# Designed miniproteins, single chains: the designs that were tried, part 25

Each design is a single chain, and the fold is of that chain. pLDDT is the mean over its residues in the fold that is shown.

## One batch from the design tools (miniprotein)

Design m846
Fold by ESMFold2-Fast:
Structure m846 (fold): chain A 89 residues (1-89)
Amino acid sequence: MKIKIKVFGHNGEVTEVEVPVDASGEEIAKATGASVATATKLREAVLKNPNKTLAFAEGNLINNMSEEEARELALRLPEGSKVLLAKQI
């Protein structure tokens, strides 16, 4: 099993990364460019919700965000801010 994470950047950039489900918050932070605190919260939330796609922006969990909504939000956030969509696969 893996965690699939789509990273939406301020400039409309989209990066997709996959990490093992046993990956640490530090490993997820390195792969996504998110803070270790955000990565740890993302990991815990995804493991508790294996059938859901979960969104994180500015360290906050957002439920029911589409890829289109994530892309639009990332464009409105300050430079360096990211929106993450994560799902267990």
Scores: mean pLDDT 79

Design m847
Fold by ESMFold2-Fast:
Structure m847 (fold): chain A 85 residues (1-85)
Amino acid sequence: YEITEKEKELIRRIALLAAQKGELPSFEEVMEIAKELGVSEETAKRIYEIIKEGADPNKTPKDVELLKELALIASEALREAGLKI
């Protein structure tokens, strides 16, 4: 599975919003961003589920490689915004 540029932008915006709030954004907030970017509801839900699983220490992520890619995109977005990584 190859992450598209629109999906990367969604991940970057989720990371920036999380940093601003000090907590993981809600599914509703993620859906609003996805709609602005033209990312499908199905794709946004999958990305959110992976992020949520990665944040839960009692769950085993179903796609570890994809979670690592999402984490890399998120950390680069935070660095570009001048936030601590």
Scores: mean pLDDT 74

Design m848
Fold by ESMFold2-Fast:
Structure m848 (fold): chain A 95 residues (1-95)
Amino acid sequence: KIPEGAKVIDWLEKKANELEAKVKAGTATPKEKSQLGAVKAFLGFLKALMGQLEEAARLTAEASKFQISKDFIKKLEAAKTLKERVEILYEELNK
């Protein structure tokens, strides 16, 4: 159930849309707002790796409007592979 390869971007975009809809509706919890920030930051990271620097910069700026968990950021920074980072994000989004 953890997405792999090309499906990672599809999964992140779907999660961003779900969380953003809750924010627009005024129903998002502080945790869900933090999760939206984390998803946008991760999408920005992936876009940068693909050379899409303008999209990466925009997503990073949007992510900075949300308070992302410091522990979550530390776990992502410690991870060595894209697979490990995806697994960490998947756990954060499904708690």
Scores: mean pLDDT 75

Design m849
Fold by ESMFold2-Fast:
Structure m849 (fold): chain A 72 residues (1-72)
Amino acid sequence: EEVPPLTPEIEAEIEALRARIAAFKAANPNPSEAEQLLLEAAEAGLLLAEERKVEEALERMKKLDKKAEELK
């Protein structure tokens, strides 16, 4: 299976997202249900992007985003 190389820009975005997720968890010990779903979507997207399964990450994030909308 071919794993395409990431550009420095994309790698920086992945690192920024990881840092943002960590900061959110540290700063928000009591997140709402919608915030929890958005956090899970971001974490799932980060893991799949790191594994370079962008298509799967987008599909999963789309489903989680719909669930988060239902909780608004």
Scores: mean pLDDT 65

Design m850
Fold by ESMFold2-Fast:
Structure m850 (fold): chain A 71 residues (1-71)
Amino acid sequence: GAEAQRVLRTVERMERERVSPSDLIRTLRRLRAQTRDPRIRRIIDEAIFLVDFGMVDDALRRLKRRLRELL
């Protein structure tokens, strides 16, 4: 839906801008706080977990894939 599309657009922008892992986590936490859809919150939580473990590319790939499933 519209929330998944908004989150996806923000994630794609951050990837293009090559933001630091710290900035990525900060933005993901903000997006999580702004959404009430528990499915999107779980997807964001998984991405934050992977970024914290240094798996940034895997986090972004999985996050985008899962969000596209909700469009």
Scores: mean pLDDT 88

Design m851
Fold by ESMFold2-Fast:
Structure m851 (fold): chain A 100 residues (1-100)
Amino acid sequence: MEEKLREEIREKIDKVIENAGLKKGDKVLVVAPDRKLGEIAAETLRERGLEVTAVTPEELDKVKEKPDYIVVVADESQAQEMTTKARKKFPDAKVSVVII
């Protein structure tokens, strides 16, 4: 259900913020398989004062700004491929994966 998925994403993003020690003003890149999922994660991060860009894996090559942190939002079948693409584009950025 959409409401439960939204709550699950928000809870998992809050844990990423706490566990990664993300601070206000940090630049976060959200990579998600669709724009709606990416925007749910991005809105949660922005509410905590983070600077957020949300993209699909296809848009990843168009991102020119180096993020401090990458959050991959994906199901189990997509997570490995999306994480690999993100790490290849930004090898110096730390990555967390949110499985939905």
Scores: mean pLDDT 81

Design m852
Fold by ESMFold2-Fast:
Structure m852 (fold): chain A 68 residues (1-68)
Amino acid sequence: SAEEIKAEFKARVEEILNSDLPYEEKKKQIGEVADEAVKKLLALGDSKSAYEVLKYAGEKQKELDEKV
């Protein structure tokens, strides 16, 4: 379901943010998991959830940029 896809996406983002990965690698991986979630949501016809995923990923990437 769309809710499960969004929940999995957010959990993966949280794991990436709490990892010991370099800053640039965290940003890259957040973008990759967001792209995967968006593709799954668009396949379900859920453009609203796809937008929410993109917004969340962008906010988290921006927070990483502000810490540099």
Scores: mean pLDDT 81

Design m853
Fold by ESMFold2-Fast:
Structure m853 (fold): chain A 57 residues (1-57)
Amino acid sequence: MEEIQRHLEESKRYNEKSRELIASGGGVESAVQASAYAILGAGHTADAIILERQLKR
């Protein structure tokens, strides 16, 4: 339960960092880093879904 919430919070934080990098108008390096943060956020969301399914057992 707490692990699911933690992963969702981490996902949100990575997405926020990605958005900030895009909003700052940085160069190609910032865009690449923003993409990496978005991917990390998606990974945490996937982990939360997997854990939620396990808890429904």
Scores: mean pLDDT 76

Design m854
Fold by ESMFold2-Fast:
Parts: structure tokens; sequence; C-alpha cells
Structure m854 (fold): chain A 55 residues (1-55)
């Protein structure tokens, strides 16, 4: 696909909803922002940050 509206639409609509890890795990956007996690981050990185911030 050259460019589809999914990327822009997902960014606009889901601004503040959820973030996907590189392995497809979904995380609440607010939680991801608090942890410093972004779309495409590895799940193990998310788990490590959760352990640091929520434990």
Amino acid sequence: MEKNLDELDEESEKNGLVVRTSEGTLIPKSGAEALGVKEGDPAENVLKKMQEYYS
C-alpha cells in the first residue's frame, strides 16, 4: 500500500486510547506515556518499565 488512511486515522482517532507493542500487546495510551512506552516497543521493555513504576 502506498499510503492508506489507517495510519493517520488511527493516530487521530486513537490519540490517547491504546499503544501496540512490536509483538501486538495493547497498552492504555495513558499508561504507556507514563512508562515512556510507544507503539512498536518490545513487550519485554514494557514489562520491565511496569516493574519499575508499579512495583
Scores: mean pLDDT 63

Design m855
Fold by ESMFold2-Fast:
Formats: sequence, structure tokens, C-alpha cells
Structure m855 (fold): chain A 62 residues (1-62)
Amino acid sequence: VGILEKEADRLAAEGLADQAAEVRSYIDKAKTAMDAGNWVEFDKNLQKAADLIAEARAQAAA
């Protein structure tokens, strides 16, 4: 979780604020799922956050 939050902060610093906000949204959903004991939803939301980071970074590198 902390690594994904750091990556979201990096995206925001690079001017990708909308992408950073989407990543943070999925991290928040993952934290909510974890608090509820829903590990399936936790994993799904973390994967979505990671996928968005990868897409945003590929877009920034192009």
C-alpha cells in the first residue's frame, strides 16, 4: 500500500494529477476492503491501482 501511495504522489508531481487521483481512489477502496476483512476486494483494488500507475507511467514515458 505505501509503495502505491508513493507512486501516486510521484504521478501528481509529474503533472498527472487526474491519474494520481484515480490511483488514490483505488488505494482508498483497498483500505476500506481490508478494514472490512474483504481480502478479495482488497487485492482487486490494489491491482487496479498498480495497473493505472503502469499505464500513466507508460504514457508519461512516451
Scores: mean pLDDT 79

Design m856
Fold by ESMFold2-Fast:
Structure m856 (fold): chain A 60 residues (1-60)
Amino acid sequence: SEKLKEIYDIAIEILNKTDDQELRDEVIEVFNKAIDAIVNGDEEALDEYMKKLRELLEKV
């Protein structure tokens, strides 16, 4: 899935750029929620979690 790859790539990029445990934990939490949104077909939730991942990427 293109969306799954994008979510994975963003999460891995953040985790490679930071050793801040609180930020790492937030990325993992948002990543898991995005995967659940894909599995459930919840497009609105997926868009919100993708937006959150991109916001977290801007912090690193």
Scores: mean pLDDT 85

Design m857
Fold by ESMFold2-Fast:
Structure m857 (fold): chain A 80 residues (1-80)
Amino acid sequence: MEAAERERQLREAAEYLGVDVETIERMVKEAEALRAEIDQAIAAGKDVSDYKDKINEFLQSIYDFYAKHLGEDKIKELLA
């Protein structure tokens, strides 16, 4: 149910930005897989600090993708 809402939002965002929905969905799928891995680690009582490095790397990839499409200046304005 919540996933369906995110799916619709990504679809609209992809069309608005003029990029392929499949490209964004592929990135989201990778993020969800990483999140599931973290949830498993938490359930097992494992330290998630190790996974933060991988999350940071993935976030950098997403940031770079959006910066390329929206422009680095606009992304910096949103973050700053």
Scores: mean pLDDT 66

Design m858
Fold by ESMFold2-Fast:
Structure m858 (fold): chain A 80 residues (1-80)
Amino acid sequence: MSEEEFIEEILEKAKRLMEENKDKPVDQLYEEMVKFQKEILKEAKERLSPRQVIILSMELIGLTVEAILLAKNPKAASLL
């Protein structure tokens, strides 16, 4: 698996995790996403270059923030 393929697979897993947890309380969604990020970033550090790890971590943070914002404050999302 290439670095690009690994990143894409992880982002797909993150999106699936968000979809599975979309109906759960926001605090639980946040906890699930944080746990996922910690596990993935640990593995990514062994498989990806430092540059790719930074990119992946930024994308995962972005997805987590978006999920929390939409779940907790749907009205606030319309202001973005």
Scores: mean pLDDT 73

Design m859
Fold by ESMFold2-Fast:
Structure m859 (fold): chain A 59 residues (1-59)
Amino acid sequence: IDLTEYVDAKTGESLVSEYVAYHLLSPESQKLFDELLKEELEKGIIKKAEKPAPKPEIP
């Protein structure tokens, strides 16, 4: 999932803040996170941004 394309529906905060943390997760944890994000998108907790944020550097 490209976290740069999503924002919090209440605050408009970009999920790019979680991008580095997401990519440092194990593949198993990434799958769980993907499922949680999908549920949040379906519930309207997050929404697709009009313009994706720039991707941060992964250490």
Scores: mean pLDDT 74

Design m860
Fold by ESMFold2-Fast:
Structure m860 (fold): chain A 55 residues (1-55)
Amino acid sequence: SPRLERAREMLERNRRTIEELRAEKSKDPIIQLILGGTETVAERLEERIRRLEEE
């Protein structure tokens, strides 16, 4: 499914971004906010992928 493939690609890119942000170990409140938001998006993408795989 093109939707499933795109969701997986988005999750993979999102996970790489999280990994890079965590590696920086930044104490910047803005970076911490971005990291938290990015982690929330990853959780939503994982849930969406589970639903698409069950179709």
Scores: mean pLDDT 82

Design m861
Fold by ESMFold2-Fast:
Order: structure tokens, then C-alpha cells, then sequence
Structure m861 (fold): chain A 95 residues (1-95)
């Protein structure tokens, strides 16, 4: 999980530039801790979009983040993160 965590931290630095560094680090930590235990992983994706919007990030950057999160999830065979990324993307499309 160290390699996955580092790749997610890099992804937030690249895509979530309007979010302060401390909040990006907390976001990655929370995703990795909550993803395997969440009973509603698609809903966690939606909640993650709402949190990032509340923190001042643009819809465009949030979408780019979730598109790349899906690629990272596939690379690491992480079905939880894949479901979360799909939930976030589906919510963004519904707006």
C-alpha cells in the first residue's frame, strides 16, 4: 500500500491543485482507510466529489482526478478504489 499511497498523493498534487496540501494528504489517507470497509463504495465516490467541491476544487479537475484514480485502481487491482472512482464519475455526469 506504500506505493499506492505515494501514487495517489502524486495524483492529488497534479489534479487537485486548488486543495491545500494538508487536505490532499488527509483525503488520500481517508480514502485508503475507508475504501476497504465502506458498505457503499459508489456513495463514497459521490461524497468524495462533494468534499473536493466544498474545498474549492473545479468540476474539471475533480473529473480528471477520478478518471486517473480509475487507471491507478486498475493498475493496482484495487476493486474498492475502482468502484469509488466510478461512483465519483457517475455523480459528476449526473450534474
Amino acid sequence: SKELKEELEKLTQEKLKSVPESKRQAFVKSLLEVAPVSSDKEGLGKLSVLILKDWGESKENIKAFFEELKVVAEKYNDENLKTISNGGLNYLESE
Scores: mean pLDDT 87

Design m862
Fold by ESMFold2-Fast:
Structure m862 (fold): chain A 70 residues (1-70)
Amino acid sequence: SADLEAVKKWLHENYGVPLDTPAEELIAILEERIAKAEEAIRQHPEMRPLAEKDLAELRELLARLKAALE
Protein backbone atom coordinates (compact mmCIF):
# COMPACT_ATOMS: atom_id res chain seq x y z
CA SER A 1 0.00 0.00 0.00
CA ALA A 2 0.99 3.64 -0.46
CA ASP A 3 1.12 4.21 3.32
CA LEU A 4 3.41 1.21 3.87
CA GLU A 5 5.74 2.37 1.08
CA ALA A 6 5.78 5.94 2.44
CA VAL A 7 6.66 4.72 5.98
CA LYS A 8 9.41 2.45 4.64
CA LYS A 9 10.95 5.29 2.58
CA TRP A 10 10.81 7.74 5.49
CA LEU A 11 12.48 5.31 7.92
CA HIS A 12 15.12 4.42 5.32
CA GLU A 13 15.93 8.09 4.59
CA ASN A 14 15.87 9.30 8.22
CA TYR A 15 17.04 6.26 10.25
CA GLY A 16 18.75 4.03 7.67
CA VAL A 17 16.22 1.21 8.15
CA PRO A 18 16.50 -1.32 5.26
CA LEU A 19 13.67 -1.13 2.69
CA ASP A 20 13.18 -4.92 2.94
CA THR A 21 12.47 -4.79 6.69
CA PRO A 22 9.22 -6.67 7.54
CA ALA A 23 6.22 -4.47 8.45
CA GLU A 24 5.87 -6.15 11.90
CA GLU A 25 9.49 -5.19 12.66
CA LEU A 26 8.85 -1.61 11.46
CA ILE A 27 5.95 -1.38 13.94
CA ALA A 28 8.24 -2.60 16.74
CA ILE A 29 10.95 -0.06 15.78
CA LEU A 30 8.47 2.84 15.75
CA GLU A 31 6.80 1.77 19.02
CA GLU A 32 10.19 1.45 20.76
CA ARG A 33 11.37 4.89 19.58
CA ILE A 34 8.06 6.48 20.64
CA ALA A 35 8.19 4.77 24.07
CA LYS A 36 11.78 5.92 24.67
CA ALA A 37 10.95 9.51 23.65
CA GLU A 38 7.82 9.58 25.87
CA GLU A 39 9.76 8.15 28.84
CA ALA A 40 12.54 10.74 28.37
CA ILE A 41 9.95 13.56 28.37
CA ARG A 42 8.26 12.13 31.51
CA GLN A 43 11.59 12.04 33.39
CA HIS A 44 12.77 15.38 31.94
CA PRO A 45 9.74 17.56 31.03
CA GLU A 46 12.16 20.33 29.99
CA MET A 47 13.10 18.17 26.96
CA ARG A 48 9.55 18.23 25.50
CA PRO A 49 10.04 21.34 23.26
CA LEU A 50 13.10 19.69 21.66
CA ALA A 51 11.39 16.32 21.03
CA GLU A 52 7.67 17.03 20.44
CA LYS A 53 7.87 17.44 16.65
CA ASP A 54 9.85 14.21 16.17
CA LEU A 55 7.47 12.38 18.51
CA ALA A 56 4.47 13.66 16.52
CA GLU A 57 6.05 12.44 13.25
CA LEU A 58 6.78 9.00 14.72
CA ARG A 59 3.20 8.69 16.02
CA GLU A 60 1.75 9.63 12.61
CA LEU A 61 3.97 7.09 10.83
CA LEU A 62 2.97 4.34 13.28
CA ALA A 63 -0.74 5.14 12.79
CA ARG A 64 -0.37 5.03 8.99
CA LEU A 65 1.58 1.77 9.13
CA LYS A 66 -0.98 0.07 11.41
CA ALA A 67 -3.86 1.28 9.20
CA ALA A 68 -2.10 -0.05 6.08
CA LEU A 69 -1.79 -3.53 7.67
CA GLU A 70 -5.48 -3.81 8.63
Scores: mean pLDDT 79

Design m863
Fold by ESMFold2-Fast:
Structure m863 (fold): chain A 83 residues (1-83)
Amino acid sequence: MSTLEKALGLLTSGHGGHSVRGVQLVKNSGLSDEQKRELALHALNSGKGASIVAGVTLLQSVGVSEEEADKLAEEAVERALKK
């Protein structure tokens, strides 16, 4: 399994411990800021609370503002509620 696939699985699991491990794996990886942002968006779009928090943390780590990250998290929650 690639680092990207492992990180994606951990980040989208919805379990707090797995989400923390996913963030740590991404931070310790040689992934580009674009790849980290893509993983963060997948975590947000999972609709799971722990994964949304992990996605916000990763977005902020690649220079997204707290305000923009919070807005993306709110949009992700609204999308999850519409499903």
Scores: mean pLDDT 78

Design m864
Fold by ESMFold2-Fast:
Structure m864 (fold): chain A 70 residues (1-70)
Amino acid sequence: SAEEEALLEEIRKKLIAGESLYDIMKELNLTPSEMTRLLQKMNVDSERIEPILAKIIEDEEEGRKLAREG
């Protein structure tokens, strides 16, 4: 859809600007799963991103605790 294409373009611009995946997800109100799907559609090198997002998906509650404490 046009909305999804606009969202993909916004994410691309933010990534080029050097924004963190966490900040982009928070700004756009995306889940890690949604972010992974969108990054794959943009043909971004998912091999570098998937391990980080997979860990967050597997242990979202613990990931939030680690972000607060570490």
Scores: mean pLDDT 66

Design m865
Fold by ESMFold2-Fast:
Structure m865 (fold): chain A 63 residues (1-63)
Amino acid sequence: SMMELQQQQYKLSQEIADLLIEAGRVTEEQGRELRDQLFQSGLEFGDVEVLKSALKLVRRQIA
């Protein structure tokens, strides 16, 4: 459903932001702003695969 898609997009956006905050790459405020921007972009494109790919890349570079 559309609601489930939005929840998945939010979760992926949050995971990306949290990883960057935990790695010390952004502040908590910057991470919150990034989360919101990623979520809005996900809603605009209607595609969770872009966010999944972004999360995978962030995990590789920050681990």
Scores: mean pLDDT 78

Design m866
Fold by ESMFold2-Fast:
Structure m866 (fold): chain A 76 residues (1-76)
Amino acid sequence: SPLEEEGLRAIEELRELVSQLPDEKLREGALARIDQLEAQFRQLIKEGNLDAVKAMIKGLKEAIKELKAHLAELKA
């Protein structure tokens, strides 16, 4: 479904961004959290909880925006 595709793309973008973190332990912990978020997202899709799915996608997009800003600051 379009919502499933959108959410999975957001999760993969978040995964790509955290893989750029210089601290290995922080990166490993963040990737483990993203794996948990993917499992939760897939469960919400199975349950047909569209409101929760939309809210999670919004939260993922906000996290992506914040992480992009943080990575840009680390580069400066």
Scores: mean pLDDT 87

Design m867
Fold by ESMFold2-Fast:
Structure m867 (fold): chain A 85 residues (1-85)
Amino acid sequence: SAAAAEQARQAAIAEEVAKAEALLEQMKKDLEEEKKRGSNTELVKERALAEMEAYAKAAVAKFGPEIRPAMEKLLEEMKAHIESL
């Protein structure tokens, strides 16, 4: 049914957002560990942001505009975290 298809689609979007949130949290931890090592983190920061941007773009392409606000929020959180390092 159309209702069951929409419910499944919303569940898939929620699952993708949860995966993106987990990826962001892991990337934040990885960046903090690199900072603790005393390494030049600029290239690592750039790669982490690029990976998150690629993930967000792919998610929006797959699920359409409904996932965009969640992906944009996660990108803003990643940028803020990088700027705080």
Scores: mean pLDDT 86

Design m868
Fold by ESMFold2-Fast:
Structure m868 (fold): chain A 103 residues (1-103)
Amino acid sequence: MREKAKKELEELVERAEEMLERSTSPGARTAFQGIISLLRGVIDTIEKKKPSDEEIKKMVEQTLTVVETRRKALEAAGVLTPEEARELEEIIERLRKIAEELE
């Protein structure tokens, strides 16, 4: 599962980077930069420390919590376009699925 989780996280980094390139709002750009940093941190830990599936799951779940908290703050501020809001929701859904597959 570790290799599959790493690949799926790398795909989410690519998606977040594409959104960052298209985003014009400072709030949205900061959020996607933060998501990229968090996802790269998990990927780096997987590569260097080779953690267990349970440890990866905990890291993904913590990342999910941070992303959800940031999404709610951005929605409250009214700075997200419909496209940016949809992409954040898709990232959240994919993180949930990655965590579920790591049981």
Scores: mean pLDDT 81

Design m869
Fold by ESMFold2-Fast:
Structure m869 (fold): chain A 89 residues (1-89)
Amino acid sequence: SLKEQLEAAYARLLAGEHVAADLDIEKAEEYLKENPELAGRLAAELAIRVIERAKKEGSLTEEEVERILELLRELGVGEENLERIREVA
């Protein structure tokens, strides 16, 4: 299923020790646009993981965080989940 494909891609993101924040952000953005019907909850979890990895690498910018939040809002993610994501950033 598409969910399984997204989960496989997510596992690949987690397996990469040297994933730059901008690359992770682009992957998240692509998946969010690709799957609007699953996007809300799955995208929130993906965004949290991407942000956490990028934060550890010190490469995440405020603008990149806001870009992710904007995409998630467009896909119907509730403000509660958006704030949860911002909290980990």
Scores: mean pLDDT 59

Design m870
Fold by ESMFold2-Fast:
Structure m870 (fold): chain A 78 residues (1-78)
Amino acid sequence: MAKEIAERAAELAEKAVKSKSIEEKKEYAEELSRLILESEDPELVLEAIGKALAASKEATAESIQEIVAGIGKALEEK
C-alpha cells in the first residue's frame, strides 16, 4: 500500500540525513529508490520523503543533495 511505503520511506530519509557517512547515505538512497519503484504512487512516496527531509533539524543542504542525487541516480540506472 502506497501510504505504508511512504511512511517507511520517510523513516529511511530521516535516518539518511542523520547518518554521517556518505556510504550509508548512498545505501539509504538506494533503498528509498526501491521503495519508490515498488510503490503504486511514486509521487506520494517522493512527497513523503521531501516532507521528512524538510522537517528534519539534522538535515543540511549537503545531506539533502546527497540523498536526492542518490535517489535520482538509482532511478536513472534502474
Scores: mean pLDDT 75

Design m871
Fold by ESMFold2-Fast:
Order: sequence, then structure tokens, then C-alpha cells
Structure m871 (fold): chain A 86 residues (1-86)
Amino acid sequence: MEAEERLERIIEEFAEKLTEFLLNDAKSNMSREEALEQGRIIARETAEGIDPGFFKPPPKYQSLVEETREGGREARREAEEARRRE
């Protein structure tokens, strides 16, 4: 029904986990704000079907990667359909 809202929730959850990974596991001297923005960018690019070559999520996040990509595809389809209606 509201595929865009579902996608936003998935992106937020994925970005949150990526932020924690970037701060703790990636060993980057990155601020928390920068890590959050990077996590959100990676999550959005994943939703658009773009593979971020500079960063590969750990295998344990692979299911979130796939869920995010699927959510992005459904949101795009529903958005196009909604624009045709009104």
C-alpha cells in the first residue's frame, strides 16, 4: 500500500546498523554524524540497486541488503503507478 513508507523504514534500520558498523568495525576516524550520513547514503544506494564498491557490508547484513533492494524496486513501481492516478 505505502511502499515508500516501508522503504524508508528499511533504509533507516539498515543505515542505523551501518552506522554502528562504521564506527566500531571499520576502524575509521569518522565522526558519528559522518558515519550516520555515510550509512544512509549506502542504504539509499542499495535501495536503488547500486553496489557501493568502496564498502561491502559484512555477510551478516546480506539479508538487509537484499530486503533494501527489493523495497526500493517496489517503492519505484508504486510511485510510478501513483503518479499515473493523480
Scores: mean pLDDT 71

Design m872
Fold by ESMFold2-Fast:
Formats: sequence, C-alpha cells, structure tokens
Structure m872 (fold): chain A 101 residues (1-101)
Amino acid sequence: DMLPVPAELHPLVLAAIRRMLATMRRYAARAGPELSARLRARVAEVEALLADPSASIQERLAATLAALFELIDLAEDPQDPLVQELVDLHAEISRALAEAQ
C-alpha cells in the first residue's frame, strides 16, 4: 500500500529514486551474472519511466520499490553495505511521505 506523493515531495522522491538506482547499479556490477542481468533490466525499466514525461511519480516510485525489494530478497547477505544503504533510503522516503500528512 503506497502513500500518495504530495507535489512538494516530488523533488525529494525523484532524488531518492536516482540514489536507489545508482546503488542498485553498484550492487549489480559485483553480483553474479544472472542476478546482475535481472537487476540491470529492472534498473533500465525504471530509467525508462524517469525519461517518460507521461509517467506519474507514483508509477516511478512503485517501479523503483519493486526493483529494490527484488534486490533485497535475492541478496545473500542482508548486512551488505549496499543492501543496508537501500534499506535506509527506503526508510527515509517512507518517513518523509508519512510525516507530510
């Protein structure tokens, strides 16, 4: 269940999406070939949505969270610093969205 994104938070959410995509690409670069290919495909899908002016901020965020949760679920070590960075970024966005109401 995704909270609606207020217009004033669009810049913060877009910045967080870009940070998550950068972290996911860094993880994919050192992952095994099958996981790397899957994560790069998910990142490319989100990047296409970021480039599409008709896509809503909610669609962009939902696609990013789907890619992020797939990475977390497939990660062998939950204490991996890049996995922890993604968890922290998700917590920051969730808190900002909750506190805006």
Scores: mean pLDDT 80

Design m873
Fold by ESMFold2-Fast:
Structure m873 (fold): chain A 68 residues (1-68)
Amino acid sequence: SMEEVKKELEERIEEIMKEEDNPDVVQRKILQELVDLLRQHKITDPEEIAELMKFAAELFHKLYEEKK
């Protein structure tokens, strides 16, 4: 389900942000994890891809701002 994919993506993003402080490196790693999850779950619907991209961007922004 989309909820399970979002939960797995959230866990991967949180792990990346614990290990890395450079925002450019964090963003690159988040994109790689997103691509991996899209392939793993065979997500090809542009609407679902856009939803996951938005979710990842919003979560990154929130966690990055909360760090200060």
Scores: mean pLDDT 83

Design m874
Fold by ESMFold2-Fast:
Structure m874 (fold): chain A 78 residues (1-78)
Amino acid sequence: MSEELIKELEERLKEAVRNKASVDEVVEMLLELVEKALELEGFSEEEKKKALEEFRAMLEKNRDKIPELMEKLAEKLK
């Protein structure tokens, strides 16, 4: 389960790097994957909402770091 979700994350990140995805597209992709992870772990709707809000806030706070992270991932995928 977690291993399959990590593999999905890696494949989606590779596609995002290949397609030069925007910061907004990367943020939404990560939020979708986190939501799936929380659903698979059996978190309640309230717990999922709080976790997603906190994760979105963390991504927004570090929005300027997302391009740097994508460049580092692109280097590792070459």
Scores: mean pLDDT 76

Design m875
Fold by ESMFold2-Fast:
Structure m875 (fold): chain A 66 residues (1-66)
Amino acid sequence: MREERRREAEEYNRYLREHPDDPVYLVAREVAEKLREIGDDIDKAIAHAKATGESILKALKKYLKS
């Protein structure tokens, strides 16, 4: 259920907000900022993988510059 997942994420985020020094929180923020930058590329790669039946990892390699 989508709402169950949302509740868990909300409770977890609440804990992280109270503990900003937590390494997990710092890493999560850094990853989130990085993913925003390539969000469109990831979305296109996922759509391509679903349409062709290709591995999502192989599709990501085509769109991500690394």
Scores: mean pLDDT 61

Design m876
Fold by ESMFold2-Fast:
Structure m876 (fold): chain A 93 residues (1-93)
Amino acid sequence: SPQVEAAARFAAEVTKAAGLNTPEGAQLGRDYAERGAKEGGPIGGSAVASAAMTVALGNGHQEGADIASRFAADQTPEKGYEGAKAGVEGAAA
């Protein structure tokens, strides 16, 4: 879907641009998650947040978990799964 594609693109930009192991990277991840949610709705926000969490936690940075939790809390299981999958795929790209 266009929402999943947008979320994956934002996740890839976050992981490439700042690295999520700095305060600046964490803030950029948060900004992209908010933008993804506004443009892609809940699935977009969840995908970006999941990618940010995955990369940040892999680098030992916990702010990504806060971003992911914020957007994932109210997701349906189906939307959460699609969002997480798109986010991980975007971060890996």
Scores: mean pLDDT 53

Design m877
Fold by ESMFold2-Fast:
Structure m877 (fold): chain A 55 residues (1-55)
Amino acid sequence: LEIGLSGEDVGKIIKKFQKENGLKEDGLADYETLELLKKKGIIMDGYVGEKEAKA
């Protein structure tokens, strides 16, 4: 829920991911965090909360 200004729900998930990957636990979607997510295939390049599928 992004109504919490900074997106608390997303922050929790990011923090956990950062902890597991030895990153700083800021809970923010930093460039470094986003780059790791893309490398692991968790999110796709150009993802904006929309599902892009071939068919």
Scores: mean pLDDT 60

Design m878
Fold by ESMFold2-Fast:
Structure m878 (fold): chain A 65 residues (1-65)
Amino acid sequence: SAAEKAAEAARRGLLQAGASEEAAERGNKYVADGDAEAAIRAGIEGGAPLSAARATVWGGMQILG
């Protein structure tokens, strides 16, 4: 589904941005639920810079249409 693709894109992007694996997994779940703000917060708490976390999460959510 589009939600699954968006969630997986966000997970991979958060890992590449330096987030922990646990934080990237949480980001995946939040994006699947449509909660961009929670996904961005999870990424930042996991070690990703704010700009990278925002770009990754919103980029993934573009797949949702």
Scores: mean pLDDT 81

Design m879
Fold by ESMFold2-Fast:
Structure m879 (fold): chain A 87 residues (1-87)
Amino acid sequence: SMKQEKLEFARKLYNELIDYSEKLLEEMKAQGKTLEELRKANEKISEIFDETNRKILELIDQGKSKEEIEALFNETKERIEKVFKEV
């Protein structure tokens, strides 16, 4: 079904974002960021993931396209990158 295809598509993109965020956290560690800075970054990233997961499910339930789903993931990736730059 279209809904099932969108769920599988979103799951793949979500896993890619998780892997990406983990790489960014490791880069922060390599740059000598403090435990407090890493904690704050992780907290913000966790909030972004929770919000994105909720929004993705809403988009799928509303019958939105894969392109709209991908656009939200691209925006989420940008938000995660900004957290990294602000730490």
Scores: mean pLDDT 87

Design m880
Fold by ESMFold2-Fast:
Formats: C-alpha cells, sequence, structure tokens
Structure m880 (fold): chain A 93 residues (1-93)
C-alpha cells in the first residue's frame, strides 16, 4: 500500500497470517490442477521473495510484519517441496 500502515493494521495482519497460511497450504495440497512444473516455478518465486525480504529485514519500514511474512513464506516453501516430492514418487512408480 502507498499509505503508511498503522500499528493496529500491522498487528491485525500478523494475527491473521497463521490462519491464512494454513488455508493457503491446505488449498495447495488439495489442488489437483497444479503440475510439477508450475509448482517448481512458484517455489522459485517464493524462495526469491524470501531471500529479498531476509536481506532487507532490519531496514524494512515494518520489520515485525516483514519477519511474519518471511516465516509464512518459509512454511509455504516447505509445503510446496513436500507436494513436489509426493508427485515425483507417484510418477516414479
Amino acid sequence: SARPLTPEEVAKIIAELPEQVKKDIEQLRNDSSLTAEKLEEILKQVEAESAALEAKLAAHPYPELAAAYLKARKEIVEAIKEKLEEMKKKEAE
């Protein structure tokens, strides 16, 4: 957003993130339309975004929000890697 976030808005986003991440991971696990190629592309993008956030964490205008987003992205990365491993095992049989 172009406007500054209030401390209340930041706290609300952080409080809502764990439930949103859980829903996103559940949707990812149950999405039969996701190909291995598409998942690998998403993984590369999420890892690049995580690395960029981590490199600039201390200088971020909302460091606590950036830390929460970094944690969320790492959880999504783990879920994508798990799904890719499951897909590879299924295709190898």
Scores: mean pLDDT 81

Design m881
Fold by ESMFold2-Fast:
Structure m881 (fold): chain A 102 residues (1-102)
Amino acid sequence: SEVEKLAKKIRELVREIQRRLGLDAITRMALLSVIDRLLEKKVPVETLRKIKEELERALETGDIVGTLEEMARILEDVVPEAARILRDVAELERWIRELDAL
């Protein structure tokens, strides 16, 4: 199905982002858990497509924090709990980068 193809591609994109750009282990776990929750709640295919596009954009730009924030925005009215988790890990990723810059 289209949902199964999108889910597979989204999980592949998360692995690619971890490999090429790095992700904190908590961020990776949160992303995969959010994806599983979106599938369990049977969110619209269009929502999954937007999530896929944001992850592809992360690979092009290297902007992990911005990608997590945009994914949270997409999910705010669909799965508010997932949006909160994504904002929390976006803040974690920003904090880690700010500490590394000191």
Scores: mean pLDDT 85

Design m882
Fold by ESMFold2-Fast:
Structure m882 (fold): chain A 68 residues (1-68)
Amino acid sequence: MSEEELVKKYEEALKKLAASMPTKEQALRFLTQLRRWAVRELEKLESPELVERLEKVMEEIIEEIRAQ
């Protein structure tokens, strides 16, 4: 699987998970907690570029939900 496919699947999974939450506030709290955990796990990856891309996707999703 390409890094681009991995990033896209990650984005789609996060968006679906956030959409499953009953409220915007619950979605934001969940994603913020998941982000803290994910950053710690992503530090174990060999590619700093992939880590940066995944972190950026999470940040963009959080901002999109906050703007709605």
Scores: mean pLDDT 75

